# Designed miniproteins, single chains, continued (3): the designs that were tried, part 67

Each design is a single chain, and the fold is of that chain. pLDDT is the mean over its residues in the fold that is shown.

## One batch from the design tools (miniprotein)

Design m10320
Fold by ESMFold2-Fast:
Structure m10320 (fold): chain A 100 residues (1-100)
Amino acid sequence: SEEERKRGRELLEKVRKEAMKKNKLDEKTSLEELAERLLEEGRKSGNEELAELLLEAALNGLKGVDLDEEEFEKGLTPRMRNLTAIILSKQVLAKEKAKE
């Protein structure tokens, strides 16, 4: 329903703001800078392939991504998870604003 979509957007914005604050990120931080930070975290933690998969998944709205749960848990840092969530939420919110 339209009410469920509105609640979804409000929750997504709240989660995004909390994740950005926790990671000391500015609300003005671009998608490009967030992507670079995710790839940097992957390189720094030795999980470059996982960081690239997470970036692709976030940019595609998690469509068609089959992540092996064991591989995901083995390589995922809290910072990678938070950066992926921020990228996904910014992209979804930008698409919603473009439709209105």
Scores: mean pLDDT 68

Design m10321
Fold by ESMFold2-Fast:
Structure m10321 (fold): chain A 72 residues (1-72)
Amino acid sequence: MELSEEEKNAAQLVALAMGLDQEIFPEKVDELTKEVGKLGRTVSAETVQKMAETLNKKELEEQIRELYERLG
């Protein structure tokens, strides 16, 4: 995949929002996806799907924490 570090972080956030966090934190998920959109780094649904499939649950949880800290 041809992603910069920033785009990869955005893709991971969106993938988690769509696949993992959507039911647990719907309000935070909505805010995160909007924040990514504001940055002008829109990630395609196909890219998000592929990213979600390559990450395991433990690694996703750790990366969620890092991304939340960077945004908050």
Scores: mean pLDDT 54

Design m10322
Fold by ESMFold2-Fast:
Parts: structure tokens; C-alpha cells; sequence
Structure m10322 (fold): chain A 79 residues (1-79)
């Protein structure tokens, strides 16, 4: 499941694991890479750091990236 994948990736440091999670959510490759670059610019370089953000912050980041449709699936995976 997406939740099991997210839990597995929490112990891993690196933007490649953010990309893996976003791909698993069904985010298109180009948009997933752009989102990872945006997250890196905010200092978010791991699934653990992403999971530490509030639900409101995750929604805002995804909406700014034009990926608001993935906010709820990502939030559920990180819960």
C-alpha cells in the first residue's frame, strides 16, 4: 500500500525517495521531478521531513505546484 511504502521510505534520506513516493501516488514524472526540486528549495529532502509538515502545509505546497489533487492521497499515505 502507499502507506506501507511511505513508512518504509521514512528511514531513508534523499530526494530520490520523495520522487519514488510521488511516482507511486501517480504524479506524472515531469511534475514529480518539479515538485521534488521545489521541496528541496524549501529544505525538504526526505519523506520523514515531508511527513513532519502539517496537513495544511502539505496542501499549500501541492496547490502551489498545481498538484492539489494529490494532497489527500499523500496526507493519507503519510498518516
Amino acid sequence: SLKELAEKLRDKEGAEYLLELLRALGVPEDKARQLVEFLESLGITSVAQLAALSDATIRSILELAGLGEYAEPLREALA
Scores: mean pLDDT 84

Design m10323
Fold by ESMFold2-Fast:
Structure m10323 (fold): chain A 80 residues (1-80)
Amino acid sequence: MLPAGQYSSIDEAASKLPPNVTLVIGYDPSKLDYNALHIVTAAEASQMPSNIAYLVVDDRVKAAIELMSKLEPPVSVTFL
């Protein structure tokens, strides 16, 4: 299972995420995925439930690109 809660950095996420991870870019409460890492802003982080994995960043797309460069493929990406 993907570890839930807030990841403190891109490097922490890259070290802890399993192969075949899904990255969700943005926040939609109707589309939360318990097996995905959600890449969110600080404003969206206050809405995250404790059982969802998420990373708080200033630039979601830039963070997703950097994280994908550090993860073992395949990596799925969903934009919200």
Scores: mean pLDDT 79

Design m10324
Fold by ESMFold2-Fast:
Structure m10324 (fold): chain A 66 residues (1-66)
Amino acid sequence: MDEKKEKLEIVKKAEEYGKQSVDNLKKWADEMAKKYPELGPKYKQRAADAEKFYNDYIEKLKKEVE
């Protein structure tokens, strides 16, 4: 039981870390869009793709723990 709880806490911590990383990536992409408007949309799309991939991965981890 404790082991399962520890795994859930690790997943939650990974979610928080990933959200912060994605938020930082989005802010970076916004800055790039200001300096390089032609490249900005590409970097914003990469951030969105990374967010989707990360969300899918975390959902899989949650199902595996349950």
Scores: mean pLDDT 77

Design m10325
Fold by ESMFold2-Fast:
Structure m10325 (fold): chain A 95 residues (1-95)
Amino acid sequence: SMEEELIEKVVEVTKKIVELLKKKDLEGAKKELEELLAYLRKHLSEEVVKEIEAELERILKVMEDTLKGKLPLYQAEAIIMAEFTEIILLIRKEG
């Protein structure tokens, strides 16, 4: 189904973002999140996309704070995983 394809894409990007966080590659992370948002925009309502965009902005802020030494890497990883879980729940609620 389209729902399962969208969720699979979110899971794939989640794994990439965690690896980019460990590599301290903020620009790579921004690109992956922008590409994910563009992909989701083609398949989801604008209301749900707006909520997902807010979650993606929180992920990026967590990564920025981690790189600045304001947040431990382990806590950042946990928060990022929780935010991506919320994105999956938003997709399931619409589908």
Scores: mean pLDDT 88

Design m10326
Fold by ESMFold2-Fast:
Structure m10326 (fold): chain A 74 residues (1-74)
Amino acid sequence: SPLQEAVLALLEQAKAESTNPEFREALDKAIEALRAGKSVQEALAIGFKAVKTPEEKKEFFRLAEQVHDALWAH
């Protein structure tokens, strides 16, 4: 679906631009969940739960905001 494709592209780009291995691992979990057929909201929740530091949570929240914007872009 165009929505799933757009979200996957955003997550893959964030992963490619990150040098933080823990953040990359969290993004991999979100990407895997989305590819396994989970909802965007569920996949983002899985990723957010996997990050541990306040800085990583802030960065993931920013990414989730971009995903939310993409979901409602029409």
Scores: mean pLDDT 80

Design m10327
Fold by ESMFold2-Fast:
Structure m10327 (fold): chain A 60 residues (1-60)
Amino acid sequence: MLTEEQKKAVELYLEAVKAAESGDFKAARQLINKADEVLSKLTPEEREKARAKAQEEIRK
């Protein structure tokens, strides 16, 4: 189960994908940086779970 911090990171990654699809690569980069900032407060295992969940949602 994802923590609130992991959910926030996933949401930021999904918003970054939408920004990139809209051609706003600067906004996408800033959103990725914000997601990484949130993830920096988590353990390596929690970070991996958040990234895996974001990739799963993007691939679906």
Scores: mean pLDDT 78

Design m10328
Fold by ESMFold2-Fast:
Structure m10328 (fold): chain A 63 residues (1-63)
Amino acid sequence: SELERELREKVQKGVAAYKAGNYKEAADYFREASELARQLGLDTVAQGLEAMAKRAEKLYEKA
């Protein structure tokens, strides 16, 4: 589905941003991915993505 493709793209972009040290961008992508996962009924996946977003956000705040 469109939402599943969007979810995969947002996760891939978030991971790429995280690896590049762009933690704010990574947090934004993981948050967008979490919302898409919720729309798909993937609550456990959504919770994991939200945790990743918060982790990236903390790394940005520390810098």
Scores: mean pLDDT 87

Design m10329
Fold by ESMFold2-Fast:
Structure m10329 (fold): chain A 63 residues (1-63)
Amino acid sequence: MKEEFERLKKEGLEEIRRAVAAGASDTELNRLVVKLANKLLDLGMSNDEASQAAAEVYREARA
């Protein structure tokens, strides 16, 4: 289970990084963050955990 969450976070990070590099709008970036949060939620994270993890990935992608 933990390995699957780490895989999704890595995939989300790379997807968001590519979108940022391509000049994606804030609306598009928000869709990617929500998409990642929903995937984490579907795999068994709580809503708070999924939202927190997706927000952390987004911050890392912009750093």
Scores: mean pLDDT 83

Design m10330
Fold by ESMFold2-Fast:
Structure m10330 (fold): chain A 94 residues (1-94)
Amino acid sequence: MIEVPEVKTVEEAEKVAEELIKKYEEYIESLKDSKNPFEQKLKEELEGAIKRIKEMVEELKKEKTEESLKRFQEELKAIATYINKMIESVKSKQ
């Protein structure tokens, strides 16, 4: 499972987001030739998650407030939790 560490600065948030995106891209690459419909759905969800995380980072860079940083951290953790749950579900249902 992929864990999201606590972030206290915009720079730390960007680094955490980049590492998470890299992990998701590696997972997508591992699924690229899969014909399993559950794995194909997981790939689509991972692609959507990467897009959303990139949008969140751009929003955070524009605002740069403590409130925006807290919102970013909560949203990033929610995305990671959702994706981790889907990965486990796909492994159990394959």
Scores: mean pLDDT 79

Design m10331
Fold by ESMFold2-Fast:
Structure m10331 (fold): chain A 60 residues (1-60)
Amino acid sequence: SEKERRIREEEERGQRSLENMVAALKKDYADNPELAEQAIKKAEGLQEIRLRERIEKILA
């Protein structure tokens, strides 16, 4: 269905965006693994919130 397709597209887009962000953060904080871990956790949390909002909007 259209809703299922849109949800899949948002999930795929979010996953790719997060993977790119994680790779960049690991590179930027290569000398500070603790800071990299904190930045990655923050990015993951923000992406989860955004994905949830987009899915809820599609399902409304």
Scores: mean pLDDT 83

Design m10332
Fold by ESMFold2-Fast:
Structure m10332 (fold): chain A 67 residues (1-67)
Amino acid sequence: ATLRQQLLASDRMGALTLLVQEDLVPQASYEELAQRLGALPGELTVEKVAAILRDLGQEEAAQRVLS
């Protein structure tokens, strides 16, 4: 499955775990990513994850989750 398909099937903790396993976020960004995912209103979507990654300066990771 693609990264996008795996994220669509994930809850917030699953999405965080997947991004860490794919080495898309450095350790320094882990806590902020977790906080932003936890603060999201409503359902988790790929688009919301990509927006958070862009805010963290992880543009390449954002493009990968949107592909």
Scores: mean pLDDT 73

Design m10333
Fold by ESMFold2-Fast:
Structure m10333 (fold): chain A 78 residues (1-78)
Amino acid sequence: SGSSIMQRGLRIALDAGKEQAKQFIDDLYQGYLDIENPPEEVKKKLEELRQKAIEAIDQGDWEKAAEYVGKMQEVAEK
Protein backbone atom coordinates (compact mmCIF):
# COMPACT_ATOMS: atom_id res chain seq x y z
CA SER A 1 0.00 0.00 0.00
CA GLY A 2 1.01 3.66 -0.26
CA SER A 3 1.50 3.96 3.50
CA SER A 4 3.88 0.97 3.47
CA ILE A 5 6.11 2.69 0.89
CA MET A 6 7.01 5.59 3.21
CA GLN A 7 7.42 3.29 6.21
CA ARG A 8 9.73 1.10 4.09
CA GLY A 9 11.70 4.22 3.12
CA LEU A 10 12.16 5.08 6.79
CA ARG A 11 13.36 1.52 7.51
CA ILE A 12 15.99 1.75 4.74
CA ALA A 13 17.17 5.14 6.07
CA LEU A 14 17.35 3.73 9.63
CA ASP A 15 19.61 0.91 8.40
CA ALA A 16 22.01 3.68 7.29
CA GLY A 17 21.76 5.50 10.63
CA LYS A 18 19.78 7.87 12.87
CA GLU A 19 20.86 11.00 10.94
CA GLN A 20 19.73 9.42 7.66
CA ALA A 21 16.39 8.50 9.26
CA LYS A 22 15.89 12.11 10.44
CA GLN A 23 16.87 13.39 6.98
CA PHE A 24 14.31 11.03 5.40
CA ILE A 25 11.58 12.40 7.70
CA ASP A 26 12.56 16.01 6.88
CA ASP A 27 12.68 15.26 3.14
CA LEU A 28 9.26 13.58 3.34
CA TYR A 29 7.79 16.59 5.16
CA GLN A 30 9.32 19.09 2.71
CA GLY A 31 8.17 16.98 -0.25
CA TYR A 32 4.57 17.03 0.97
CA LEU A 33 4.72 20.82 1.37
CA ASP A 34 6.30 21.39 -2.06
CA ILE A 35 4.24 18.91 -4.11
CA GLU A 36 0.79 19.26 -2.57
CA ASN A 37 0.84 22.84 -1.19
CA PRO A 38 -1.63 21.75 1.52
CA PRO A 39 -3.83 24.11 3.56
CA GLU A 40 -2.47 25.52 6.86
CA GLU A 41 -4.33 22.95 9.03
CA VAL A 42 -2.67 20.08 7.14
CA LYS A 43 0.76 21.81 7.23
CA LYS A 44 0.44 22.14 11.02
CA LYS A 45 -0.49 18.45 11.42
CA LEU A 46 2.44 17.40 9.21
CA GLU A 47 4.84 19.58 11.25
CA GLU A 48 3.59 18.03 14.53
CA LEU A 49 3.95 14.50 13.13
CA ARG A 50 7.43 15.32 11.75
CA GLN A 51 8.57 16.53 15.20
CA LYS A 52 7.11 13.44 16.91
CA ALA A 53 8.75 11.09 14.37
CA ILE A 54 12.17 12.74 14.89
CA GLU A 55 11.73 12.57 18.69
CA ALA A 56 10.90 8.85 18.36
CA ILE A 57 14.13 8.34 16.36
CA ASP A 58 16.09 10.12 19.12
CA GLN A 59 14.46 7.85 21.73
CA GLY A 60 15.18 4.68 19.73
CA ASP A 61 11.45 3.99 19.34
CA TRP A 62 11.49 2.74 15.74
CA GLU A 63 7.93 1.39 15.88
CA LYS A 64 6.59 4.80 16.98
CA ALA A 65 8.66 6.60 14.32
CA ALA A 66 7.20 4.32 11.61
CA GLU A 67 3.69 4.96 12.99
CA TYR A 68 4.15 8.75 12.75
CA VAL A 69 5.57 8.47 9.21
CA GLY A 70 2.50 6.43 8.25
CA LYS A 71 0.25 9.14 9.72
CA MET A 72 2.14 11.82 7.76
CA GLN A 73 1.37 9.97 4.54
CA GLU A 74 -2.31 9.53 5.50
CA VAL A 75 -2.66 13.25 6.32
CA ALA A 76 -0.95 14.28 3.05
CA GLU A 77 -3.04 11.87 0.89
CA LYS A 78 -6.48 12.61 2.40
Scores: mean pLDDT 81

Design m10334
Fold by ESMFold2-Fast:
Parts: structure tokens; sequence; C-alpha cells
Structure m10334 (fold): chain A 64 residues (1-64)
């Protein structure tokens, strides 16, 4: 069905985004990557510099 195709595409896109972020930032945890993907889905695609800044912000938030 169209709904099944849409779910498959969403899963594939999410998996690719996660893999790309992991390749750029191999020290990023799965939790950090999931948070970045959620943020990008809400606010749009980040540059590598913005990803670095967001990762630092997430880490500071967890330390507090």
Amino acid sequence: SLEEQQRRLEEKRRALAKEQIKDLFPNATDEEIDELIKWMEEHGVLTPQQIRERLAELRERRAA
C-alpha cells in the first residue's frame, strides 16, 4: 500500500541520515544522533558546523 511505501521510505531516509552523521562524527552516540535527526526533521537540514554546535549543546544539557 501507499502507507507501507511511505513507512519504508521514512525508515530508509532516517537510516541513511543516521549513517551519514555517524560517518562524519564517529564519536557521536546513537542517542545524540537520534536527537539531531529529530531536530533536523523539525527545523531543517544542518550543516556539519551546525551539527557540531548542536552536539556540544546536547552534551552540555546532559551534563547539567
Scores: mean pLDDT 74

Design m10335
Fold by ESMFold2-Fast:
Structure m10335 (fold): chain A 79 residues (1-79)
Amino acid sequence: HMTLEEYKKRLEEVINDKSLTPEQRVAEVERLLDEARKNLSPEEFQELVDYAKKLLDEKRDELDPETYIELGAVIARAE
């Protein structure tokens, strides 16, 4: 299993990856969160979700509005 730190790093990499389309970025974040929910404890998963929310807020001005909204929805659904 990936650790909490590995999931945090991978989320940051995906959100910052300019080679991915917006659709691919959203899909990969959703996949990572679904995988993390199965592999991490509930407490570690909550830390990952909180980290993802912080990353998204920090990247608000750098992301396309549609991508920002879709990523926010994926993160919200993870709860």
Scores: mean pLDDT 82

Design m10336
Fold by ESMFold2-Fast:
Structure m10336 (fold): chain A 73 residues (1-73)
Amino acid sequence: KEEEARRLIEEGDKAVKQGDFKKAAEHYERASRIYEELAKEYEKSGQTVKADAYRELAEFYRKRAEELKKKAE
């Protein structure tokens, strides 16, 4: 759900502020997966504009998680 993804992003942002980059990456990666699921659901219902928006959000948080994983190492 959108609310679940938003909560995960908030928790990820909090983890970044605390310097816990590994935990932040896990939260952003999970949020990315939820946005990817939302994109597929909207695509199946013919809402291509919403599907594209969620696909962009999924990619954004996936990349952010990858960057944080590199910082944790």
Scores: mean pLDDT 84

Design m10337
Fold by ESMFold2-Fast:
Structure m10337 (fold): chain A 99 residues (1-99)
Amino acid sequence: MSIEEIIEKLIEDISKALKDYMQGKISPDELIKKLQEVKKTLEELKKKGIKLSPHDRVMIGSTMGIIAILAHLDPTLTDEQKEKIYEIINKIEEILEEM
């Protein structure tokens, strides 16, 4: 599997997770799990010295920002779920800054 294919799949998976969350097709706990998978994939890419294109970085970063805003505004989420989402997104943002 090429690095390019891994990045394309990552962006597709993130976009689908956002859409499914917005449509109520996945739970907050499933969203948290998907965000953890995103973080792990980015950590592995960073470990291999992979640099993201400006386009890929913006696509991932902007989607993470949208998820953070939606989670903040979501009255159905517990404070614990919101804090967990923010923690994972903050770590993803830190990884993106170093790539």
Scores: mean pLDDT 85

Design m10338
Fold by ESMFold2-Fast:
Structure m10338 (fold): chain A 60 residues (1-60)
Amino acid sequence: MSPLQQVERETLVRMQTEIDRLVEEARADPSITREELIARARAVADQQMEELDERKKEVE
């Protein structure tokens, strides 16, 4: 696998792991609303995509 493909794969795995954790936390904590969970998941996705773009510049 190329360094670029590895960075992309690692970013997707991290994004999925963080979103899964947010879902489990929301299941354990009823104070976390559905809207808040969605907002946090979006923030995680946005952050990971920004990091992917920066890492792609570093490995190209």
Scores: mean pLDDT 78

Design m10339
Fold by ESMFold2-Fast:
Structure m10339 (fold): chain A 81 residues (1-81)
Amino acid sequence: MLPSTEEIVEEVRRLLEEGASSEEIVEKVRELMEQIKDLPLEEQGKIMGEIIEVLKEHGYHEAAREVVELAVEMFNEKLAE
């Protein structure tokens, strides 16, 4: 089953609460992006935006920057299709 937007954001939040490294967070986000790739672009953007916001609120600025780069790459690839 595909996880809901809330479940995806909760998984990221849980990793932050467990003290995961920026590298672990970015790796998890890449896995989540693969799971949501078949969703409409607007839903993918919403999920990625919520992840970025949560990361910034928890002080994971480097991970947030890398996730923004991943989101931009995802949008550029989808717009090229």
Scores: mean pLDDT 78

Design m10340
Fold by ESMFold2-Fast:
Structure m10340 (fold): chain A 95 residues (1-95)
Amino acid sequence: MTEEQRRVLEKVWRRVHAEEPELTEKASQALTKLLTDPEKVSEEERKLVLELLERLREELLARGDEEGAAVVEQLRRAVAENDVERLLELLRSIT
């Protein structure tokens, strides 16, 4: 991932957080829990993560960042399929 792509994703994150701060806070906590204690994640917590990722994908597409949107879609799919190994691999690839 390029420095410019990272900057676009950061701007999208800040915009979504500004518009929906409760969603971003709760989904971030749920995502952390999914990475540490996936068996303890509720269906409601998983839905919050999926909703946040879909919102991020829509904002990236609106800005023409198709590559960023594709990465977010892969993250969303890993969460939906409860594939923690794939989620960790994707997160490592974008750091």
Scores: mean pLDDT 76

Design m10341
Fold by ESMFold2-Fast:
Structure m10341 (fold): chain A 77 residues (1-77)
Amino acid sequence: MPSKEDLDLEVEVALAIMEAALAKNAARQGKMTPEELREVADRIEAVAEKAQNKGFSTLADRLREVAEDLRALAEKL
């Protein structure tokens, strides 16, 4: 059974993925600045590091890819 910390991480991951999707959509609509988009990317990268430290390497890699997508989008705005 997962610990409370592992369950909390699963929630953080779900929220990070949702935040990334909403941020990407908001940026495409001109409702988010490049700086705000980079802040979202930094938060997702922090969650990726937590996931990797817990042994969820594939999940951590996917979160890092999402963070890189957001940073790439910010550079184009």
Scores: mean pLDDT 81

Design m10342
Fold by ESMFold2-Fast:
Structure m10342 (fold): chain A 79 residues (1-79)
Amino acid sequence: SDKEFLEKVREEAKKLIDEFKAKYPSLTPEERDKLFKEVTEKLNKLFDEAVSKISPDLMPELERLKREIAEELAKVFEE
């Protein structure tokens, strides 16, 4: 179902953030910038694919997920 698909998108996005968070403390500033760009590109691709596959009724849920993940990503720089 579209709801199960959206949950899969959430799981994959969280996994990307967790991997970034785990690697972040051991990286140089240049490596951090590179990894941030790679993670952002992967997240954007994941969300773009979700937009093409989910019903319009679930668009608000996807937009909430995108905001939640952006906030989680920003917190990595604070922790």
Scores: mean pLDDT 82

Design m10343
Fold by ESMFold2-Fast:
Structure m10343 (fold): chain A 71 residues (1-71)
Amino acid sequence: SEIDALAAEIERLAGPRKLELLKELSTTHPKTAKYLSTLLDLSKQDEPGEVPFDEERLRALVERLAELLGD
């Protein structure tokens, strides 16, 4: 689904910053933060992919996911 695809891409782009992302979202988009927290393995450190970090793209994906979740 679009929601699952967005969550997977967010996890890939956030990488080692997924905890910081969830902290930020808990205040601005609490439903989105809760949903992502059920999918993201917060105990596992993923190796950084060789894809350059794009904060604007990550933000756009988060905003789209929040829209779909009614946040």
Scores: mean pLDDT 70

Design m10344
Fold by ESMFold2-Fast:
Structure m10344 (fold): chain A 83 residues (1-83)
Amino acid sequence: RIEEIRRLAEEAAEAARTEGPEAALRKLDELQSAVSPEGQPIALAARAEFERLAAEADRERAQEGMVRTLESAARTLEKLEAE
């Protein structure tokens, strides 16, 4: 599960860098589906931040913010899954 969360977070980060906010949001939905109920609030918070960043006019800043958000959320989710 931890490895799956990490893989999905990396895929979402890559989508943010290469395909843009819509693709990144789709990958974030896959990540949310893979997390435990305890992790759902963290995934929802990351999604809300993604929606805010998608409105950012500076595309490079938005991509960096999305990657940072995913890395932070993935780290917290990994800690929850590690008991």
Scores: mean pLDDT 73

Design m10345
Fold by ESMFold2-Fast:
Structure m10345 (fold): chain A 92 residues (1-92)
Amino acid sequence: MEELAKELAEAIKARDLERALAVVDRIAKELKLSEDDVARLRGLARQLVEAKSIEEAIELLKKAVDFYKNGVSEPAMKEVGEILEKALEYLE
């Protein structure tokens, strides 16, 4: 999962939507996410890549980390939160 977090951070920095979505698809496969959860995570990846600045992307990612780690009870969603938190560390 460390590798996926790093690849996501690099995709966000590069503004590479195709790469960011590919990372999301790999996370979804590893954690066996539902189609609804995959769609939500793909939406987040798009927002992060399309953010007006890296600072905006960092703020969006911080909110996502809080949601996935503290806002949901499903273990797979908490693992998504940990991956996003690690990606945040690579962006800061």
Scores: mean pLDDT 83

Design m10346
Fold by ESMFold2-Fast:
Structure m10346 (fold): chain A 100 residues (1-100)
Amino acid sequence: SPEVEAILRRLLALIDQGEEYVQKSDWEGLLEILEEMRALAEELKALGADDVAAEILGNIAIMLGYIDLAKEGLISEEEAKQQILEQLAVMRAVLDAALA
């Protein structure tokens, strides 16, 4: 579907922005990107791309969990940044597979 492909490509662009926000320790920017990703994943689900939408929503939930752990002081900011970058890489692989 051209509509599904356009959303997948938009999500890839948001991953690039998310990586930049993580590098800058811009947590507000990262949260805005994750919220836009969530909205796009729900749009994918509405278009029938349920499996890829579920994987993206799962990755977002994991990243939000690491942000919360860092805010509570249960992990370091460096650990949270590393784990979030790893989750963004997982999400990129999911999106690349969906576009192949």
Scores: mean pLDDT 91

Design m10347
Fold by ESMFold2-Fast:
Structure m10347 (fold): chain A 94 residues (1-94)
Amino acid sequence: MEEKRKEEIKAKYSRILGLEFRIAVHRGLARSHPELLDEHQAEIERERAELKALVDSMTDEEIQELLNYLKEEEKFDDNTIAWFKRLIEEARAE
């Protein structure tokens, strides 16, 4: 894979993962601090919308190229690849 294309794929992966991480953090904070539930719910909805927009901007070919990059270059196991694919599918379904 060309180095520039590899950097572009890695950047998209990092952005998707970063959004999922922020959603998970806000869900955790909402459980731990119920007095701030409405604030954390608003941030979760914003981050979900951003994740959906990012995934919707990608073609099926770009998603497959990303999954292949993670498997071949980053040596992710099949369980991690399956998890990431499910994350993308769930984001699209929203």
Scores: mean pLDDT 79

Design m10348
Fold by ESMFold2-Fast:
Structure m10348 (fold): chain A 64 residues (1-64)
Amino acid sequence: DSFLAELDRQIEELERQYRRNPTPETAIQIERLRRARRLLLEGASPAAVLEERRRWEEELERQL
């Protein structure tokens, strides 16, 4: 699916960033995207995965 390909691309980009400058923030983002990928493979819809990502981003914004 194109959605899975997009997730893979984002994970690869974050992994490049992590290799250059390993930070807890980048590691957490990689883990969250991998979790989203697992949810999609387990049968979650792209919409549900998008909602989870939005919730994680909102949580980060509130804390920051």
Scores: mean pLDDT 74

Design m10349
Fold by ESMFold2-Fast:
Structure m10349 (fold): chain A 72 residues (1-72)
Amino acid sequence: ERAERAAEAAHSAFSLAGGPQTGDAAGKWNREGAEKGGPLEASRMAYQADLEAGGIFTKAHAASAGAYGGAR
């Protein structure tokens, strides 16, 4: 349950970033992280997967900050 929620959050973030390629990488790492350490580890593994996929999550976060904060 908790691991599944962490997986959903990570997958959602990667889906915002660019779809299937990043989703696949995040899904793999998120499952492994959830099995080993629960939600926190799943999130950490998803971030590592993002780095391997070229920082798509980081790009999505920057885009979200720009859209959310357009107020700099």
Scores: mean pLDDT 50

Design m10350
Fold by ESMFold2-Fast:
Structure m10350 (fold): chain A 77 residues (1-77)
Amino acid sequence: AVPEEIKNATEPSEEILKLIAEYLKSQGLVSSSDIKSKEFLSALRLILDLPPEAITDALKLPKELFEKLKQALLNPP
């Protein structure tokens, strides 16, 4: 199941990224929960390429959080 902290998150914090990485690891999508790994970034990018409604419906994750994650990942400051 998706952690409740992720479901209620509106900001991409390091803590939320670690929870997402642990969740992806539990699903077998990554071998490590290292939020700076290329494997994690590739898996996260794949998820962020889904439509916001598909992310919300399938993963029960807030659209606002994923829009901010997508912006941070694809357009770093």
Scores: mean pLDDT 66

Design m10351
Fold by ESMFold2-Fast:
Structure m10351 (fold): chain A 76 residues (1-76)
Amino acid sequence: FEERLEQVRRDFERLLEELRNSDLSAEEVAERLNRFVLETLGPLARQATPEQQPLVLALLGEFRERLLELLKEKGG
């Protein structure tokens, strides 16, 4: 489980860098990142034990913060 969370984190960082270097609008960036989160963390959250749920929520919180930072960069 921990290894899967770490893989999702790496995939997210890669996606952030791709989107940061793109000419996509803030709205398009938000859509791409929200889709990624739903497709990756959604299944993990549903499969997580009560002890693992805080780890998934912590990662979701990190992703939300990073998304808001990128949107601020893109939105002006």
Scores: mean pLDDT 77

Design m10352
Fold by ESMFold2-Fast:
Structure m10352 (fold): chain A 103 residues (1-103)
Amino acid sequence: MEEAGEDDLKGLLELAIKYSRKAIETGNPEYALLGIEYLEKALTLVELEPGEEFFYRLKILQARKLVEKGEEKNIKGAAETVISLALELAKKEGIELDVEPPL
């Protein structure tokens, strides 16, 4: 059972990466949407400059729209975007993630 660390930025970012990796492996939009949702929750726990927050939210919205299209390539691309954003957010916040590197 995976921990739901909803109050923990590290836990949310790890869950975003884990579900996004499952989306890449399976092409399943459900896992991609879970990755997006965990990343959105993680973003609410950080204090970013308004321009940076807008950029992350815009990228997340674009990823969600790609998943909604239902094409496997778009689902995988959205999941890869979520992983990249989660890793960059962890780096900015000085958080060490207990996950293996993505692709």
Scores: mean pLDDT 79

Design m10353
Fold by ESMFold2-Fast:
Structure m10353 (fold): chain A 70 residues (1-70)
Amino acid sequence: SPEAEQVLQKGRERVERLVREGRMTPEALRQVLRETYHELLEKGLSEDEASQVVQEVAEFARRLLEERLA
């Protein structure tokens, strides 16, 4: 859905900003993922759709974190 894509893009931008600013930690990532999930549910999206968006943000972050925190 357009709302899911918009939240996904926002999540990715937030992850990129945290990495760029040297503020990315496992705890910060968990906060981004939790906020993303809750935001999607509050907007009336299904748990399946919310989980898919969170998974995509987590996968994006995992690739960046592998470079920065490995």
Scores: mean pLDDT 82

Design m10354
Fold by ESMFold2-Fast:
Structure m10354 (fold): chain A 95 residues (1-95)
Amino acid sequence: SPSVRVLQQLRGMVRGMLSQSPDGQLQVSQQMLDLTQQALRDGLLSPQTGQRVQQMSQDVMRAVQDGRPDSERRRLLQGVDRTLDVLLQRQQQLL
């Protein structure tokens, strides 16, 4: 489904961020926000799921902007990846 593809793309972006510099993480998290907002407008994500993903993307952006250590940002990104995996599995089971 289109919803599954959006969640897979978002997960790929998060996984890509694990190997990025802080500036790269900021750029990718902005792209993740933009994709999530577009998916919400297109009805591809529920408002609840979209809000959750937007909040996670904003948390990553804030961690970078606040100069949080690499270990803390990595932990945050791993948490986001796990959350997206759960959302993706749930979406696949509903189809």
Scores: mean pLDDT 86

Design m10355
Fold by ESMFold2-Fast:
Structure m10355 (fold): chain A 92 residues (1-92)
Amino acid sequence: AEEAFLARLRAAALAAGLPEETAEALARRFAALAREAGVPFAVLVELFDTHPLRAVNVLLAYFLNREETLRELEEAKPTEGELAALKVAEEL
């Protein structure tokens, strides 16, 4: 599952216009944080597969603007996958 998560996040970062080296570093850092926080990679992969835009928004937008992302998630009734992704982002 970790390898699938790395592939999803790397692809999303590259699609957002980040350099390959930066995309790889970001993916590895989020994987390390997910392991440390005890978030199952299967839940994060499911989030990317079912709601790819929401996965990108939760992981990357929380990294860039934590307060706004938290407010949006509270209003939108977040899924288990979105909450798991947010927990990983908080460990940054």
Scores: mean pLDDT 71

